# Ledger of designs, part 112: designed miniproteins, single chains, continued (2)

Each design is a single chain, and the fold is of that chain. pLDDT is the mean over its residues in the fold that is shown.

## One batch from the design tools (miniprotein)

Design m7908
Fold by ESMFold2-Fast:
Structure m7908 (fold): chain A 107 residues (1-107)
Amino acid sequence: MEKKLVTVSVDLKIDGTKEQAERVAREVAELLTKELESLGAKVISTHTFAEEGRARVVVVAEVDKSKAEDIGNQLKKSAPKIAREAAERAGVKLLEVKVNVTITDAP
């Protein structure tokens, strides 16, 4: 079956320390992985970055070509909600969230 890669990038601005940003990034990565797996995607890589006041999470998943657009659209809707939930779990104030979802051909 022909495959696509879905890349989800979540950038967060938070009112918090580097340690709190690391916690938020970990929670976002976990929740995004669970969401992708629930949608039938195979997560192939996860990258997190954290500094005082900022966190970034990038998750790459392999999906069936026929499902890629629907999964991408669902992630555009769910990723901001996941970011808010992750911030609440970490006990930090979320100031801004930016989500990018890209679909590319699998190699």
Scores: mean pLDDT 86

Design m7909
Fold by ESMFold2-Fast:
Structure m7909 (fold): chain A 59 residues (1-59)
Amino acid sequence: SDEKEKQKQQEEIEATARAIMDAATGPLSEDEILAAVAKKLGKSVATVRRLLEERVAQR
């Protein structure tokens, strides 16, 4: 399928967003959590932040 990669990225972002929410209850700051996620996904912090906002809007 032509959009299979986009679907996989969306699933990874969703799983990562859950990890962020779980980590947010711990000692890490919001900036540290976003930076770690950005590094894991190979994206900029701004991109990760926008994707999280998009996911929250879907909710």
Scores: mean pLDDT 69

Design m7910
Fold by ESMFold2-Fast:
Structure m7910 (fold): chain A 69 residues (1-69)
Amino acid sequence: MMREEALKLAERVIKTGDKAADEATRRVAEMSRDDGLLLIGAMVELGVDTGSQVAFDAALRMSQTLREK
């Protein structure tokens, strides 16, 4: 996927609030490693830009899922 698509997906996932990390993990498990890395990057970028702890938590759990894949 493209960086723009990853950012839009990250914003959508973060809007789920309490379920954001679980939703992000599920999506990363279903996508390619390259697409998963793009989504993790988008989550980190969003976290830095907005200060969102939800984004950082989701990025960490997604990284763990990719390592086990």
Scores: mean pLDDT 78

Design m7911
Fold by ESMFold2-Fast:
Formats: structure tokens, C-alpha cells, sequence
Structure m7911 (fold): chain A 85 residues (1-85)
């Protein structure tokens, strides 16, 4: 599945970009990159979506512990990801 591999790679890239933006304190960029990651999870085949969604939820909850200032943005992403389970 070349298509699924590409989506997973882009999803991880968006997640890393969100982490970088969080280190810079760029709230808008964090929100934008997290939305991109969630959208990419939604485009995955239905057999892969729940696993990818759980992975991103885990990362987002960990990020909330280190960057509580982004809790609202991270909670929005977690809520959207839970709809994909």
C-alpha cells in the first residue's frame, strides 16, 4: 500500500512540525499542524485509522503534560481523533 505509506509519512511529518512549533511557542502553527495530522489519519484505510488515531491521542496527551499552555488545542485534536476510533 504505497498510498497508506505516504499518508503515514505525512502524518508523522505534520506531528513533528507541531512539536517544533510547540517548542517555538507558536500556538497558531501548533493548531495548523495538528489539524493536518488529524486529516491525514482520516484519509487512512479503515483498518489503520483506529491504530493511528490511538497513537496520535497518546502523543497529544503526553504533549499536554509538557506544554499545558496548548491544552485547549490538544483537547480539540484528541476529540477529533476519538471520532475516528
Amino acid sequence: MKEARELISRMIGALLAALGAALDGDKEAVKEHLKAAVELVGKLPEELRPEAARFLISVAENLKKNYPEFSEILDEAIEELEELL
Scores: mean pLDDT 82

Design m7912
Fold by ESMFold2-Fast:
Structure m7912 (fold): chain A 94 residues (1-94)
Amino acid sequence: EEEIEDFVESLEKRLPYVEEEAEEDPNDELIHEFLTNAVKYLKRLVEESEELSEELLEKAIEVAKRIKEIAKKHNWEETVKLAEELIELLEKRK
């Protein structure tokens, strides 16, 4: 739980800055790669976790939705789909 909680909290703090950077350069491959990898890693942590608190699930859903909105705005379709899959997985865990 500690690993997933720390990662979700880190993403929550970082996403406002990532969103701002992506607005300045929509073709920033580093931001695109970061968000894609973040979704993949969070999905792995969720899949490996047997028990997740409701609070942690809600925070993870918010983070995933935020990543989806950033990716959707910049037409990063693969990242959007990965974020949608993660949201569905998290909603199922409720």
Scores: mean pLDDT 80

Design m7913
Fold by ESMFold2-Fast:
Structure m7913 (fold): chain A 91 residues (1-91)
Amino acid sequence: KLSKEEIEKAKKEIKEFEELFKKDPNVKFEPKTPLAKAYYALRNVALGKGTEEDLEFIKEFLNSSLLEEFKKILKELGREDLIKLLDVFES
């Protein structure tokens, strides 16, 4: 289970990615938190820019205890499209 500080740090990183992605969908950023890494990987896949490393990370993340917290963050951000994409990987 992630601490509240780690969750807030991840949310901050995700917001920074979203601001950058509004300007350039091909922007490259190095996420540091596990939740931000999962978001970045999933976002890249949704944009058709996913790498094999992104896909492997998502697959590993689906088996983590962080999945439910991640889905809550996606819902808070209004990213239902990314939740649907995760559901495809879970199928």
Scores: mean pLDDT 76

Design m7914
Fold by ESMFold2-Fast:
Parts: sequence; C-alpha cells; structure tokens
Structure m7914 (fold): chain A 80 residues (1-80)
Amino acid sequence: SMEEIERAIEEVAELVKEAALEQGASEEQAKAIGDTVKEVLLSLKSIEELKKAIKALAEGFKKEGFDEYAEKLEAILEKL
C-alpha cells in the first residue's frame, strides 16, 4: 500500500541519519543527508525502482562495514 511505501521510505531515511550521526556527522549534516535520501526515494516512480535503491543502499552499508544498518535495510525491503 502507499502507507507501507511511505513508512518504508521514512525508516530508510532515519537509518541513514543514524548511521551518519554514529560516524561523527553533526545533527544538521545528518538531517540533511536523511532528508536528501527521503527526497530521492520519494521521487522514484515504481516499487521496483524503490526496492533496487534500498538494496543498493544496503550493499553500500555492507561494503563500508555497517552490517547492522544493512540488515535493518534488508528487513525494510522485506516489508515491500
């Protein structure tokens, strides 16, 4: 549903914000990063594109050693 999609996008944006804060970003920087991710994901026109974007983000977190954040992103992906 649209509500599930909007909730998933919000959860992804919050995870990215949390990861940025844990890596030493300021509150302002972390908010800007999260807001940008949310804006990009909301601009996608299909559920298939959204799933690909979230999967790519999870793979990016794994590559950087942030396995816990990658697992949380994969859990969000399963809800879609």
Scores: mean pLDDT 84

Design m7915
Fold by ESMFold2-Fast:
Structure m7915 (fold): chain A 64 residues (1-64)
Amino acid sequence: SAEAERLLASAVRLLSVMPRRVAVQLMVKETGISRATATRILDAIEAGDYATALALVEEALANL
């Protein structure tokens, strides 16, 4: 979805400008996604696995 793609783009940007630990905290605060799921999304982005990252974002948004 456009919302998931926008959230993924935001997460990629956060990782480019701040430490991963801080990016996880900010994602949890701004989105309501659990710390465990936010960590998995950022792990996938750092691994270059954007397909898995997008799938995790879609799943997280469906469960909010």
Scores: mean pLDDT 83

Design m7916
Fold by ESMFold2-Fast:
Parts: C-alpha cells; structure tokens; sequence
Structure m7916 (fold): chain A 96 residues (1-96)
C-alpha cells in the first residue's frame, strides 16, 4: 500500500473506490493508540461487493485486507503490530 495521510484516510479510501466505479455502502473509522483505521463495503455496477480495511500509523499502512465477498478472494498484509491486528479485526466486525 502507498503512503496514506492519517488526517483523512477514510476520505482517501472512499475517493479511490469511487474513482474505480464503486459505490460506498458502509464505512467505519476508528482511532486507537496513535493508529487510525478505516474500512468500507463497496459495490460495483454489476452488484459485486468488496470489503476493504486498512490501519495506518505515521502515514504508513500497518495492516490491510481486501475481500471480494462474491468470489471469496482475500488479499491481506501481515500486521506490523498486535495493536494494528486488533484494530483491523474491530473494523472488520463493524463492517458485518
């Protein structure tokens, strides 16, 4: 993942998905212990559903996941810390 601003990670995420032709269905943003987490559920014009979540510290991705909820395909990065993994899981639970 490229460097991301902690000030507006959710807005950057939404913009990238919308520029790719996706519609944002649900979003979550959480902050804990200097970590900023954001997640979205987005759908394309064909009705395909994507779930994306990222945790950032100092403009760098600490944990991320992209799930295609129709195919079951998952792409993730190994969390940089236990705190990043915990925040990522909390975001994914809120996107259910």
Amino acid sequence: SSLLSQTDILASMKRGLEESGLTIVKSVELEKDGLKGAGVVARDAAGRTLRVAVVVKDGQAQASVVEDLDSGAVSSTAPASEEAAELLEEILEKLR
Scores: mean pLDDT 78

Design m7917
Fold by ESMFold2-Fast:
Structure m7917 (fold): chain A 80 residues (1-80)
Amino acid sequence: ELARTVERLRRAAREAYALVREELVALGVPEAEAERIARRVQEAFERAAELAERGDLEEARRIVREAGEELRRALEAALA
Protein backbone atom coordinates (compact mmCIF):
# COMPACT_ATOMS: atom_id res chain seq x y z
CA GLU A 1 0.00 0.00 0.00
CA LEU A 2 1.79 3.08 -1.32
CA ALA A 3 -0.02 5.69 0.76
CA ARG A 4 0.77 3.82 3.97
CA THR A 5 4.46 3.47 3.04
CA VAL A 6 4.74 7.19 2.24
CA GLU A 7 3.01 8.19 5.50
CA ARG A 8 5.27 5.83 7.46
CA LEU A 9 8.40 7.38 5.92
CA ARG A 10 7.17 10.93 6.58
CA ARG A 11 6.44 10.00 10.20
CA ALA A 12 9.94 8.50 10.43
CA ALA A 13 11.37 11.79 9.12
CA ARG A 14 9.60 13.79 11.85
CA GLU A 15 10.63 11.32 14.58
CA ALA A 16 14.21 11.01 13.33
CA TYR A 17 14.96 14.72 13.75
CA ALA A 18 13.95 14.79 17.41
CA LEU A 19 15.57 11.46 18.32
CA VAL A 20 18.84 12.07 16.48
CA ARG A 21 19.21 15.58 17.88
CA GLU A 22 18.41 14.46 21.44
CA GLU A 23 20.84 11.52 21.35
CA LEU A 24 23.75 13.48 19.86
CA VAL A 25 23.32 16.35 22.33
CA ALA A 26 23.21 13.81 25.18
CA LEU A 27 26.55 12.43 23.93
CA GLY A 28 28.13 15.89 24.05
CA VAL A 29 27.84 16.90 20.40
CA PRO A 30 27.41 20.69 20.09
CA GLU A 31 23.75 21.57 19.57
CA ALA A 32 24.32 23.25 16.19
CA GLU A 33 26.17 20.18 14.85
CA ALA A 34 23.56 17.80 16.26
CA GLU A 35 20.84 19.84 14.54
CA ARG A 36 22.71 19.72 11.20
CA ILE A 37 23.06 15.93 11.39
CA ALA A 38 19.43 15.49 12.52
CA ARG A 39 18.27 17.67 9.61
CA ARG A 40 20.28 15.60 7.10
CA VAL A 41 18.73 12.39 8.41
CA GLN A 42 15.25 13.96 8.31
CA GLU A 43 15.83 15.15 4.73
CA ALA A 44 16.91 11.64 3.73
CA PHE A 45 13.64 10.17 5.04
CA GLU A 46 11.66 12.92 3.30
CA ARG A 47 13.51 12.12 0.05
CA ALA A 48 12.77 8.41 0.56
CA ALA A 49 9.06 9.25 0.97
CA GLU A 50 9.14 11.18 -2.34
CA LEU A 51 10.79 8.22 -4.10
CA ALA A 52 8.34 5.74 -2.57
CA GLU A 53 5.43 7.96 -3.69
CA ARG A 54 6.81 7.71 -7.26
CA GLY A 55 6.99 3.90 -6.88
CA ASP A 56 10.79 3.78 -6.60
CA LEU A 57 10.89 1.62 -3.48
CA GLU A 58 14.38 0.24 -4.18
CA GLU A 59 15.91 3.74 -4.29
CA ALA A 60 13.89 4.76 -1.22
CA ARG A 61 15.34 1.83 0.72
CA ARG A 62 18.86 2.76 -0.41
CA ILE A 63 18.42 6.35 0.83
CA VAL A 64 17.18 5.14 4.23
CA ARG A 65 20.12 2.72 4.52
CA GLU A 66 22.60 5.51 3.70
CA ALA A 67 21.00 7.82 6.28
CA GLY A 68 21.39 5.09 8.89
CA GLU A 69 25.06 4.73 7.99
CA GLU A 70 25.64 8.49 8.30
CA LEU A 71 23.97 8.50 11.72
CA ARG A 72 26.10 5.54 12.83
CA ARG A 73 29.30 7.35 11.77
CA ALA A 74 28.19 10.51 13.61
CA LEU A 75 27.57 8.50 16.80
CA GLU A 76 30.99 6.83 16.51
CA ALA A 77 32.66 10.23 16.08
CA ALA A 78 30.81 11.63 19.11
CA LEU A 79 32.04 8.72 21.24
CA ALA A 80 35.67 9.23 20.16
Scores: mean pLDDT 78

Design m7918
Fold by ESMFold2-Fast:
Structure m7918 (fold): chain A 83 residues (1-83)
Amino acid sequence: LSPELLVEAEVSMAQMAISLYNKYGGDSKELIEIIKKQLKNIKEAKPSEEVLKKGIDQMKEAASKLKDKETSKEIIKLLEEFE
């Protein structure tokens, strides 16, 4: 996969995981670990700053829609710490 396609795939997987957690609930720790793994994969792909920023912004938007406010804050903080 090209770096751009890999980032798009990882962002899409993060958005799906967040959406499913928001709908069904479950273990917030498992969701956080999924997001961490996706961020690691994005970093390893070495995307451009533009592609990275767009992906992070999309993941932040998804996290902001979470009913679980504590999990939302944790994910947003994690994304803010990731450049």
Scores: mean pLDDT 83

Design m7919
Fold by ESMFold2-Fast:
Structure m7919 (fold): chain A 77 residues (1-77)
Amino acid sequence: DEMEKKAEENGKKIEPVLDKIMAARPDKSREEIMTYLIETKKSVGELAKELGVPKSVISELQKLLNEITKRPLRKVS
């Protein structure tokens, strides 16, 4: 199904972005970075400075994480 392909593609897109952030912040786990980005009230610019990555990286990752944290539009039984 198209939904399965999109979910897998989104996961693959997030992985390299998280890897870049983890390389800049080796003191944090992947899960901690994801949780921090989901829960944070900070702006993209502030997060980019804190995590040592470009603002475009944080913006893209936040969009992907927001899509994942929202229940996927899955087929109704």
Scores: mean pLDDT 66

Design m7920
Fold by ESMFold2-Fast:
Structure m7920 (fold): chain A 59 residues (1-59)
Amino acid sequence: MTPEELKGGELGIQGDNYFRGGKYKTAAEYYRKAADVLSSDPEAKEAYLRLAKDAEKMA
């Protein structure tokens, strides 16, 4: 696991925590940060951007 994968995973977990807490705008921001860190992994990047978009729709 690379440092980028670890950081991206941590940001994704924070996004999930905010999403479960009903803080959808904050969750979306953390998901976008996770996608940015994981920009070299197209599948992970797309997955987090989708999560961010879904969170934004719920805000």
Scores: mean pLDDT 82

Design m7921
Fold by ESMFold2-Fast:
Structure m7921 (fold): chain A 57 residues (1-57)
Amino acid sequence: HHHHMFEEQLKKDRELEQKAREEGYKKGVETASPEDRDAAAAYYALQYLRELRKKKG
């Protein structure tokens, strides 16, 4: 588990961002009308990412 802290942190941050984007898109598609789907997905992805970072801290 211990090689380089910066390397592990980069992997964790990228995984969190990817998860947030996937969850946000899924939530946006479920919640928003087709016309607003992309905007809603982006909004939920950003909100979900912020919540994930806060819960980790």
Scores: mean pLDDT 69

Design m7922
Fold by ESMFold2-Fast:
Formats: sequence, structure tokens, C-alpha cells
Structure m7922 (fold): chain A 88 residues (1-88)
Amino acid sequence: MLEEETKEKYRENAKKILEYKKNNQEKGNELLKELYENDPFGGYYALLLAEKELAKEKGDEEISKLSDEEIVELAREAVAARKRLAAE
């Protein structure tokens, strides 16, 4: 399980991603690239948290219904997929 301090860090990154997706998509993409390179799980987790909040605002019920457990599993799957692609 993620430590509370680590979860708080990811939540702060999710807020930044959400703000950049609304106001500056270029900076949002740069932040995501940086997060994926330094902390792939944290990057995907933060992105999924931001997407869930954005989906709630847009009325996208499919993404907004994702549970915390589903977000963790999706982030883990994304990291595993990235590792498989990087393993040559």
C-alpha cells in the first residue's frame, strides 16, 4: 500500500496535471513526461486521478466511477506495459 506522504505527493501532482490540461496542455504534457521518467507509477497514478476529476466535471460517468483500487491497478498495468516495451 502507498504511504500517506506518497499519496499526498501524487495528489498534488494530479492537481497540477488537471490545471495544465485545462489551461496549458503543452506544460501538462511536459510534466507528465517528467513524472513518467522519474516515477512511472506515480506519474500514471497522478494522471488517472486528474482524469477522474476532469471526467466528473465533464459528466463522463465511465471514468468518474473508477474506484481508488481500480486507479492503482490501472497505474500498475501502465507501468508493467512500459517495462515490457523497454525490455528489448
Scores: mean pLDDT 75

Design m7923
Fold by ESMFold2-Fast:
Structure m7923 (fold): chain A 67 residues (1-67)
Amino acid sequence: SDVLRESVLKMLEIAVEKGLISEEQAKEIRELIEQGKIEEAKNFLYSLLSEEQREELEREALRTVLA
């Protein structure tokens, strides 16, 4: 789904901007997305974040993608 891919990319962008993940971790997530492993990319990103951070990023990304 384009929405899922765009949502994960936006979550990644926000996480990097907020300093929640390293540039190296962001690179690994981007590589997974490029390989079409969107669910794996999302799960890896989520493993690096607290539950509260995941919920905030998901809300911000979904709002942006659906706007």
Scores: mean pLDDT 81

Design m7924
Fold by ESMFold2-Fast:
Structure m7924 (fold): chain A 66 residues (1-66)
Amino acid sequence: ALEVIEELKKVADENGEIKASKAKEILLKHGYSEKEAEEIIKKSDLNGDGYVDVRVAGLLLLEKAL
């Protein structure tokens, strides 16, 4: 969980957001299933603009690891 969150943070823009497609690549690379990656992305794209909030995604990833 921590390693994937750190990579998401490194790729995030100045607002803490990542393009959904890039976030999906990172999640799949770290062993999340396509279904899990899509769920995290949808829940983290709070305004539906195709950008994922890394803080929300990070919290969801920590919840799954607990």
Scores: mean pLDDT 77

Design m7925
Fold by ESMFold2-Fast:
Structure m7925 (fold): chain A 101 residues (1-101)
Amino acid sequence: PVETVLELLERAREIFRSKGQEKAAEILDETIEKVKGKTPEEVYRILQEAVEKIRADPEVSDDAQHAFRTLEKVARAILEGKVTREQAEQALLGIQHELDL
């Protein structure tokens, strides 16, 4: 549900920030605030807007863009009931690996 997506986004924000991806982390901060208290359908739209902002930002590296797309895909799958919290945590490890510079 939306609360699980919020937890995922908050943990991803910390990973992006720890790896020096400050622009991606800022977009995640905005996305987290927009997602709070929204329906799954509204959250889906907000996540798509975040992906477009990341794609449009030339300061976001290709690795960070790919990691963000992975994050959006997993968040969407959580909203659809297709993944467990444990699977979402494995995806976060993959994101951390992609950003390991």
Scores: mean pLDDT 80

Design m7926
Fold by ESMFold2-Fast:
Structure m7926 (fold): chain A 85 residues (1-85)
Amino acid sequence: SEALREEARRKAKRLVEALKPYEGKEISGEKLFEIAEELGVPVDVVSEAADMLKAGVPEEEVLKKAEELILEYLELKKKAEEKRA
């Protein structure tokens, strides 16, 4: 869905922006969880993006991976909601 793809892109951008203040610093699991809750994405996605940035992966590649993971999550969530209706 184009709408889900646009939402995933927006969430991925917010995720990378939320992680920028921690660039070059250790991020606690508690902080990763806070970011996950604030953005409405799985903590595993936040952790993956943080690990990629720590490893020096370019921001564009991190955005692409985050968008992909968030889109997958949103599609699974939509299918779960349709199955309950």
Scores: mean pLDDT 82

Design m7927
Fold by ESMFold2-Fast:
Structure m7927 (fold): chain A 88 residues (1-88)
Amino acid sequence: MKVKIKIYASTSKAGKAEVTVETEGITAKIKIELGKDKGVVEIEIEAPGASSEQIQEAVAAAIDAAEKALKEIDPNAKILKIEGEAEF
């Protein structure tokens, strides 16, 4: 199973970061690309054979890590929209 999440933010500062988060053996890759006025955070989680509970925990941990990293780059960044999709 693959989970993809996109976070759209308003920004005051450009920046880029990549973060990897591990939650109970599930790896989430977070890519942050911020422009002057807006940015996007892309989260990809690959969890073959994981339970729904493990996926939920990995998603929550990844979103938290993404928000923290976003605020480290731009303290004035504000989340506008979160979109998620799951691929089997």
Scores: mean pLDDT 81

Design m7928
Fold by ESMFold2-Fast:
Parts: structure tokens; C-alpha cells; sequence
Structure m7928 (fold): chain A 70 residues (1-70)
């Protein structure tokens, strides 16, 4: 749906901010996002369910970046 596409685009923008100049990490995170969105579509998840999953995914990405920079 249009709402799912908007959520995906906002998540992509956030991923770019989280990854910064690490282009390989950005590519990995964008792939994980694509995989999640495809799975969510196949499972017919609601916009609300997708939003919760994306919030958790983005928090995990932030944690990975913090650990990688140590």
C-alpha cells in the first residue's frame, strides 16, 4: 500500500543517517530492510505491525553501528 511505501522510504532515509559514510554497512542494512518488507507483505502485516518491526530494526542497526565504532 501507499502507507507501506512511505514507511519504507522513511526507514531508508534513517538507515542512510545511521550508516553515515559506511557504504557497505548501508547496503547491508538496505538489504535487511528489503527482506523485512517483502516478508511483511507476504504475511499481509498491517501498517501498524510494519511500523513496530521497522522501529525495532532501526534500533538494532543503531546498536550495530555503535559496537562497530568501538
Amino acid sequence: SMEHEQLKEKAKQRIKEIAGDDTELEKAFLQALDDLMKWAESEKLSVEEVQELLDRLLKRFEQIVKERRK
Scores: mean pLDDT 83

Design m7929
Fold by ESMFold2-Fast:
Structure m7929 (fold): chain A 91 residues (1-91)
Amino acid sequence: MEEEKKIYKPNEEFKALLKEVGVTKDSLTLLEILTAIENYIMKKKLIDWEKDPSLVDLRGTKLGELFGVDKIDLSNYDEIIERIKKVTEEL
């Protein structure tokens, strides 16, 4: 996909979240951003493995504040990509 080849610069708030999961680069591929988001979700234990592991409750999290949503569906890649575009600048 064309999105896989694009380089993104996170805004200051998203950069702070990425740094929390060990990502310090100023420019990132979509795959690097998706991996960092997954690592953040796992670190904060936001997945309910017993009910629905694809639905993530972001209420009270920095990621939820940045994306402007209370929940995300990890199986809905298009929605996640649109949320990423809101907090990044394409280079």
Scores: mean pLDDT 77

Design m7930
Fold by ESMFold2-Fast:
Structure m7930 (fold): chain A 67 residues (1-67)
Amino acid sequence: SAEEIAEEILERLKGFDKMLQGFELAVRLIEEGVSDGEIVRVLQKYLGLSEREAKLIVEQAKLHLAL
């Protein structure tokens, strides 16, 4: 599940900056085929990000994967 992936990735990235944690988590969830709306929800729940901040991270992760 997206929540299990979030718990795994955030434990591995413990001590890193929240924006880096959010970016790496978004990249992993996109690769696993999780929907944009669910990724935004997970980023808000686990990192305390606003909807706007979470959406920007998802957009940046998609751009990274398209390169």
Scores: mean pLDDT 88

Design m7931
Fold by ESMFold2-Fast:
Structure m7931 (fold): chain A 72 residues (1-72)
Amino acid sequence: SKEVEEAKEKARKALELANEALKVSKTLEEQMTAGVAGLTAGVAYTLASKGEGKEAYELAERAIELAREAIE
């Protein structure tokens, strides 16, 4: 469905942001936060692949917030 496709796209963007956060992170705390963001994005993608589009999208949004916390 469109909701599942949008959730997958959001999760991919979240994973990209988490990977960028890992590259620019300088402290252990920042790297751990970026790592959790990446894991959260991966779980979001898996949920979308199982048809849980709404839940996956919300989880991907949280992953983006975590990744931004790691670099700002």
Scores: mean pLDDT 85

Design m7932
Fold by ESMFold2-Fast:
Structure m7932 (fold): chain A 90 residues (1-90)
Amino acid sequence: SAITARAEELHARFAAEVERLLAGATSDPAELIAIALRIGALAAEWGRQLTELRKQASAAEQAHIQELAQEARELVDRALAELGELLAQS
C-alpha cells in the first residue's frame, strides 16, 4: 500500500541518516554530544511522521508501522550506547 511504502521509505531514510551520523563520529566529546542530540531530534521527527501515517492506516498497516517504529527505537538505543562508549573513552 502507499501508506506501507511511505512508512518503509521514512524508516529507511531515518536508519541511513543515523548510520551516516555514527560513521562521522570522532573522539571529540562536543561532536559526540552534538551527534547524540541530532539522533534524538531525528527520532522525534520520524516518530511524529509515523504517528500521522498510523491515523490513516488499516489495522494491518498500523501493525507494520509499529514494527518499523520498534526497529527505529532499537536502532536509536544502540546508537546512543555506542556514542556513550566513545564519549567514555574520549
Scores: mean pLDDT 85

Design m7933
Fold by ESMFold2-Fast:
Structure m7933 (fold): chain A 75 residues (1-75)
Amino acid sequence: MAEVEARLAAKVEAFRKKALELLGEDEEGRKKIEEMIRRLLPVGRGALAEEAGDEETVEALAAELLPEALRLAAE
């Protein structure tokens, strides 16, 4: 259990770093990304847990979160 959650946290951290690099340390965008990750984890935790062993989880998170985070950052 703890190992699965730790792996998900590591993948979320990788996504966060990548998204911050793309947004260029914009405080507004940074806050939006953090909020999106926080909201996704409680809801999507169960779905993500079954993919925890797959490296594509980071790509799936980026594919879903990055477009929405960029849209929110643009607002």
Scores: mean pLDDT 56

Design m7934
Fold by ESMFold2-Fast:
Structure m7934 (fold): chain A 77 residues (1-77)
Amino acid sequence: IELSPEVEELVKKVLIKLYNKEINPNDLEAIRKELKKLGVPEEKLDDAVERIKELLSDESTIDELIEELKKYGEELK
């Protein structure tokens, strides 16, 4: 899924909340609502949700996300 850099940044913020257990990763409506709250445009919400699902299901991508989360000062549990 090809997202703009601005939307990718918002996706990363939602991923930080997911890893901090602030959002249930199986609650797609909560994920969608948080993306909308952060400013993802309506036409990009479905793409952003699919991107989050893709990142959570790909174990090689998860390792890269852990390193990105460390850069943002968020702690994984």
Scores: mean pLDDT 69

Design m7935
Fold by ESMFold2-Fast:
Structure m7935 (fold): chain A 96 residues (1-96)
Amino acid sequence: LTPEQVRRTANLITAAGLQAVAARWTGNKDDVEGAIGNVEEVARILEEAGLTDYAKKVRELAEQARKHAEQGNVKEAADLVIEAMRVAGKAVDEAT
C-alpha cells in the first residue's frame, strides 16, 4: 500500500463506520447504501494494491450487505459493513 492508498482507505473506513452506526440507529436504507459504496471502493484499492484475498472478502461482505439492505434488513446490512471495515483495517495493518 502507498501512503496515499493508506490515507484513502482510512478515510473510507471512517466514513463507512459512521454511516453504518447511523443506519443501525435510524433503520434508514440510504445510510447503509452509502456505507456499502465506501466499502466497495476500499475493496478496489485493496485489489489494486495486490491484496487480492482481502479484496475478495471485503467485496463478499459488501454484496451480502446489499442483499440484506434490499430486503429491508438494514441492521444486518450495517453489521456486515462493520465486519468489512474490520477486515479492511486488518489488511492495512498487515501490509504496513
Scores: mean pLDDT 85

Design m7936
Fold by ESMFold2-Fast:
Structure m7936 (fold): chain A 65 residues (1-65)
Amino acid sequence: MEKEEKLVEALVDLFTRPDLSIEEVAEKYGISKETLERLARGEMSGKERDLFVKALERAGVEVTL
């Protein structure tokens, strides 16, 4: 699985699965905990922002630009 797709799926889990910790999601998708914590703080690149929006849309959250 592409790293980008793994990040999108991890973000979907964080949005839809409040029972999962950031550490558990990081381990499940093989993403660094630091990366997920950084994104949770809003510290993201333009590419990561696009993936974040894609994850919100996939999670069924309505997104406006």
Scores: mean pLDDT 75

Design m7937
Fold by ESMFold2-Fast:
Structure m7937 (fold): chain A 93 residues (1-93)
Amino acid sequence: SPLEEFEKKMKEIIDTIENEKAKELAEEVVELTVDAVRRVKDLLSPEELRELLELSIEEMRKLLKEAGVPEEKIEEIVKKVRELAEELVEALS
């Protein structure tokens, strides 16, 4: 399913994080996001789904920054995650 592919690809991106605490926090955000999308995807418009995913991305950014991940690495992760989020929205549309 598109959601299973999204989760798999997200975990591959997160596996590049060297900071163990940051990695665990990011994995938790992914699992919470996937669970939320699974529950609400049929109730949300594509634009509302994009808004939900963007909120999850901003929480991930905040947690990675607070855990001490370098800004350059955070921006690399966020860029890849936004690309996957758009692919998910298009696949569920």
Scores: mean pLDDT 86

Design m7938
Fold by ESMFold2-Fast:
Structure m7938 (fold): chain A 95 residues (1-95)
Amino acid sequence: GLLGRAQFFIDRIDRDIEGLKLLKKENSDNPETVKLVNDSIEKLQKIRDDILKVRNDLLEGKLSEKEAWEKLMKLESEYIKVVNDTLLQVDELEK
């Protein structure tokens, strides 16, 4: 259901943030990479917080299942964009 989908994305984002923190540690001598990673972590944290809000609003009856699904799909798209943009920018910096 929608709650399970929201939790799946929260867990995925948490793993991605852990991976980015490791990448930051491995590239601590490169300020451009550190800045990119920090910006990406901040964006992923915002998306995580927004997913959690959708989940909580759905549980509290403040949001219909349809409204929650539409918001969650938008957040999923934003998450995918952040991950893809980050991977592209990391590849450019490693050239």
Scores: mean pLDDT 87

Design m7939
Fold by ESMFold2-Fast:
Structure m7939 (fold): chain A 96 residues (1-96)
Amino acid sequence: SELEELLKRVEEAIERLERALTGSEAEQEDALRFADEVIVYTGQTLSKVDKELAEKIHEIVGKAIEKLRSLTTLREKLEVLLETLKEIKELLKEKL
């Protein structure tokens, strides 16, 4: 299903972010970019297949963006995106 595909992508983004926490700055920047791409893709896909779930994820992402505006370090940004993706993962699992 599309939800199972999205769950796999979100889980991959979480794994990459967790690895990047002990990695180089370049690995951290790559993991942040990948996480952003997964979040955008998840929102776009869900807006077509589950509008209610898309709205919940949009709210979670909006809160994350507000937190990210005040952060200056890559590590803090990684931690916020990790928390955000873990929340998205739980919502996707509840719909499976």
Scores: mean pLDDT 87

Design m7940
Fold by ESMFold2-Fast:
Structure m7940 (fold): chain A 58 residues (1-58)
Amino acid sequence: SMDEKLQKLLKELEERYINEPDPLEQDILAGFIRMILSLLGATPEEISERLKKLEEKR
């Protein structure tokens, strides 16, 4: 399904984000993560919380 494909892509983008040393590339990846989460029906609050947790793993 589309949701399964988006979830897989999200996981790959999150892993890349955690390991990305370049600040500009981090911002681009964060933008893609926000977009995918929004497409999956996440609220702005849920998106912000998820990005914060990913930042804490860096």
Scores: mean pLDDT 86

Design m7941
Fold by ESMFold2-Fast:
Structure m7941 (fold): chain A 81 residues (1-81)
Amino acid sequence: SINSDIVRALKLAIEGKREEALKILDKTLEKYPKNPVVRAVKYLIEHVPIELFPEALEAVEKYGGIGAFPLISTLIGLYGQ
């Protein structure tokens, strides 16, 4: 599922395996190229400090990708610049 792909990618990114995390999300985007949550999580992993990835992971595990989207967007807006 998209949510399980996001969770796997965030767990790898937290471990410092950024390239592996991005490859999972890129493969998900091949099937769902316009999915806004997957695109936002990819941007988060590329541009937000790694120290904030556990907060994003907790939100996805608790609320799913769609439910976590407002938090992910906020983290990108505040820290992704």
Scores: mean pLDDT 90

Design m7942
Fold by ESMFold2-Fast:
Structure m7942 (fold): chain A 62 residues (1-62)
Amino acid sequence: KRKLTEEQQKLYDLMLELAEKHFTPEEIEKFRDYLENGKVTLTEEQRDKFLELVYEANQKLK
């Protein structure tokens, strides 16, 4: 909704793409709410897994 830098947009898109492979659509919607609105509706386990995906996406971007 807000303009992101090219690198931030790439990272965001990669994170969502990776999440689609490992999470249900409902869990992906929770990730979107967390990233876009700052609402923490994730379990601790889901959050840890999400952070792992962020790390993987960041490594692929480099």
Scores: mean pLDDT 70

Design m7943
Fold by ESMFold2-Fast:
Structure m7943 (fold): chain A 75 residues (1-75)
Amino acid sequence: SIDALQRLRDELRARRAQTTDPAARAAYDQAIALVDRLITDIRVNHASPMEVTKAKMQILALRTEGDLLERRALK
């Protein structure tokens, strides 16, 4: 749902604000941009279920990448 995507965006913004690692910040920034694009595509461009699924997978992969980079920077 769009509400779930907005919550994910807020989570990603919070993670981005807490990290100082440039690579982790870049991954979160890319994920946030994709969430904003996906919300627009659902609302305005009638995105298909396949397109929504593909975009969600990309967003979650970028979140995971950011989390791993942040975690490794702390070690």
Scores: mean pLDDT 85

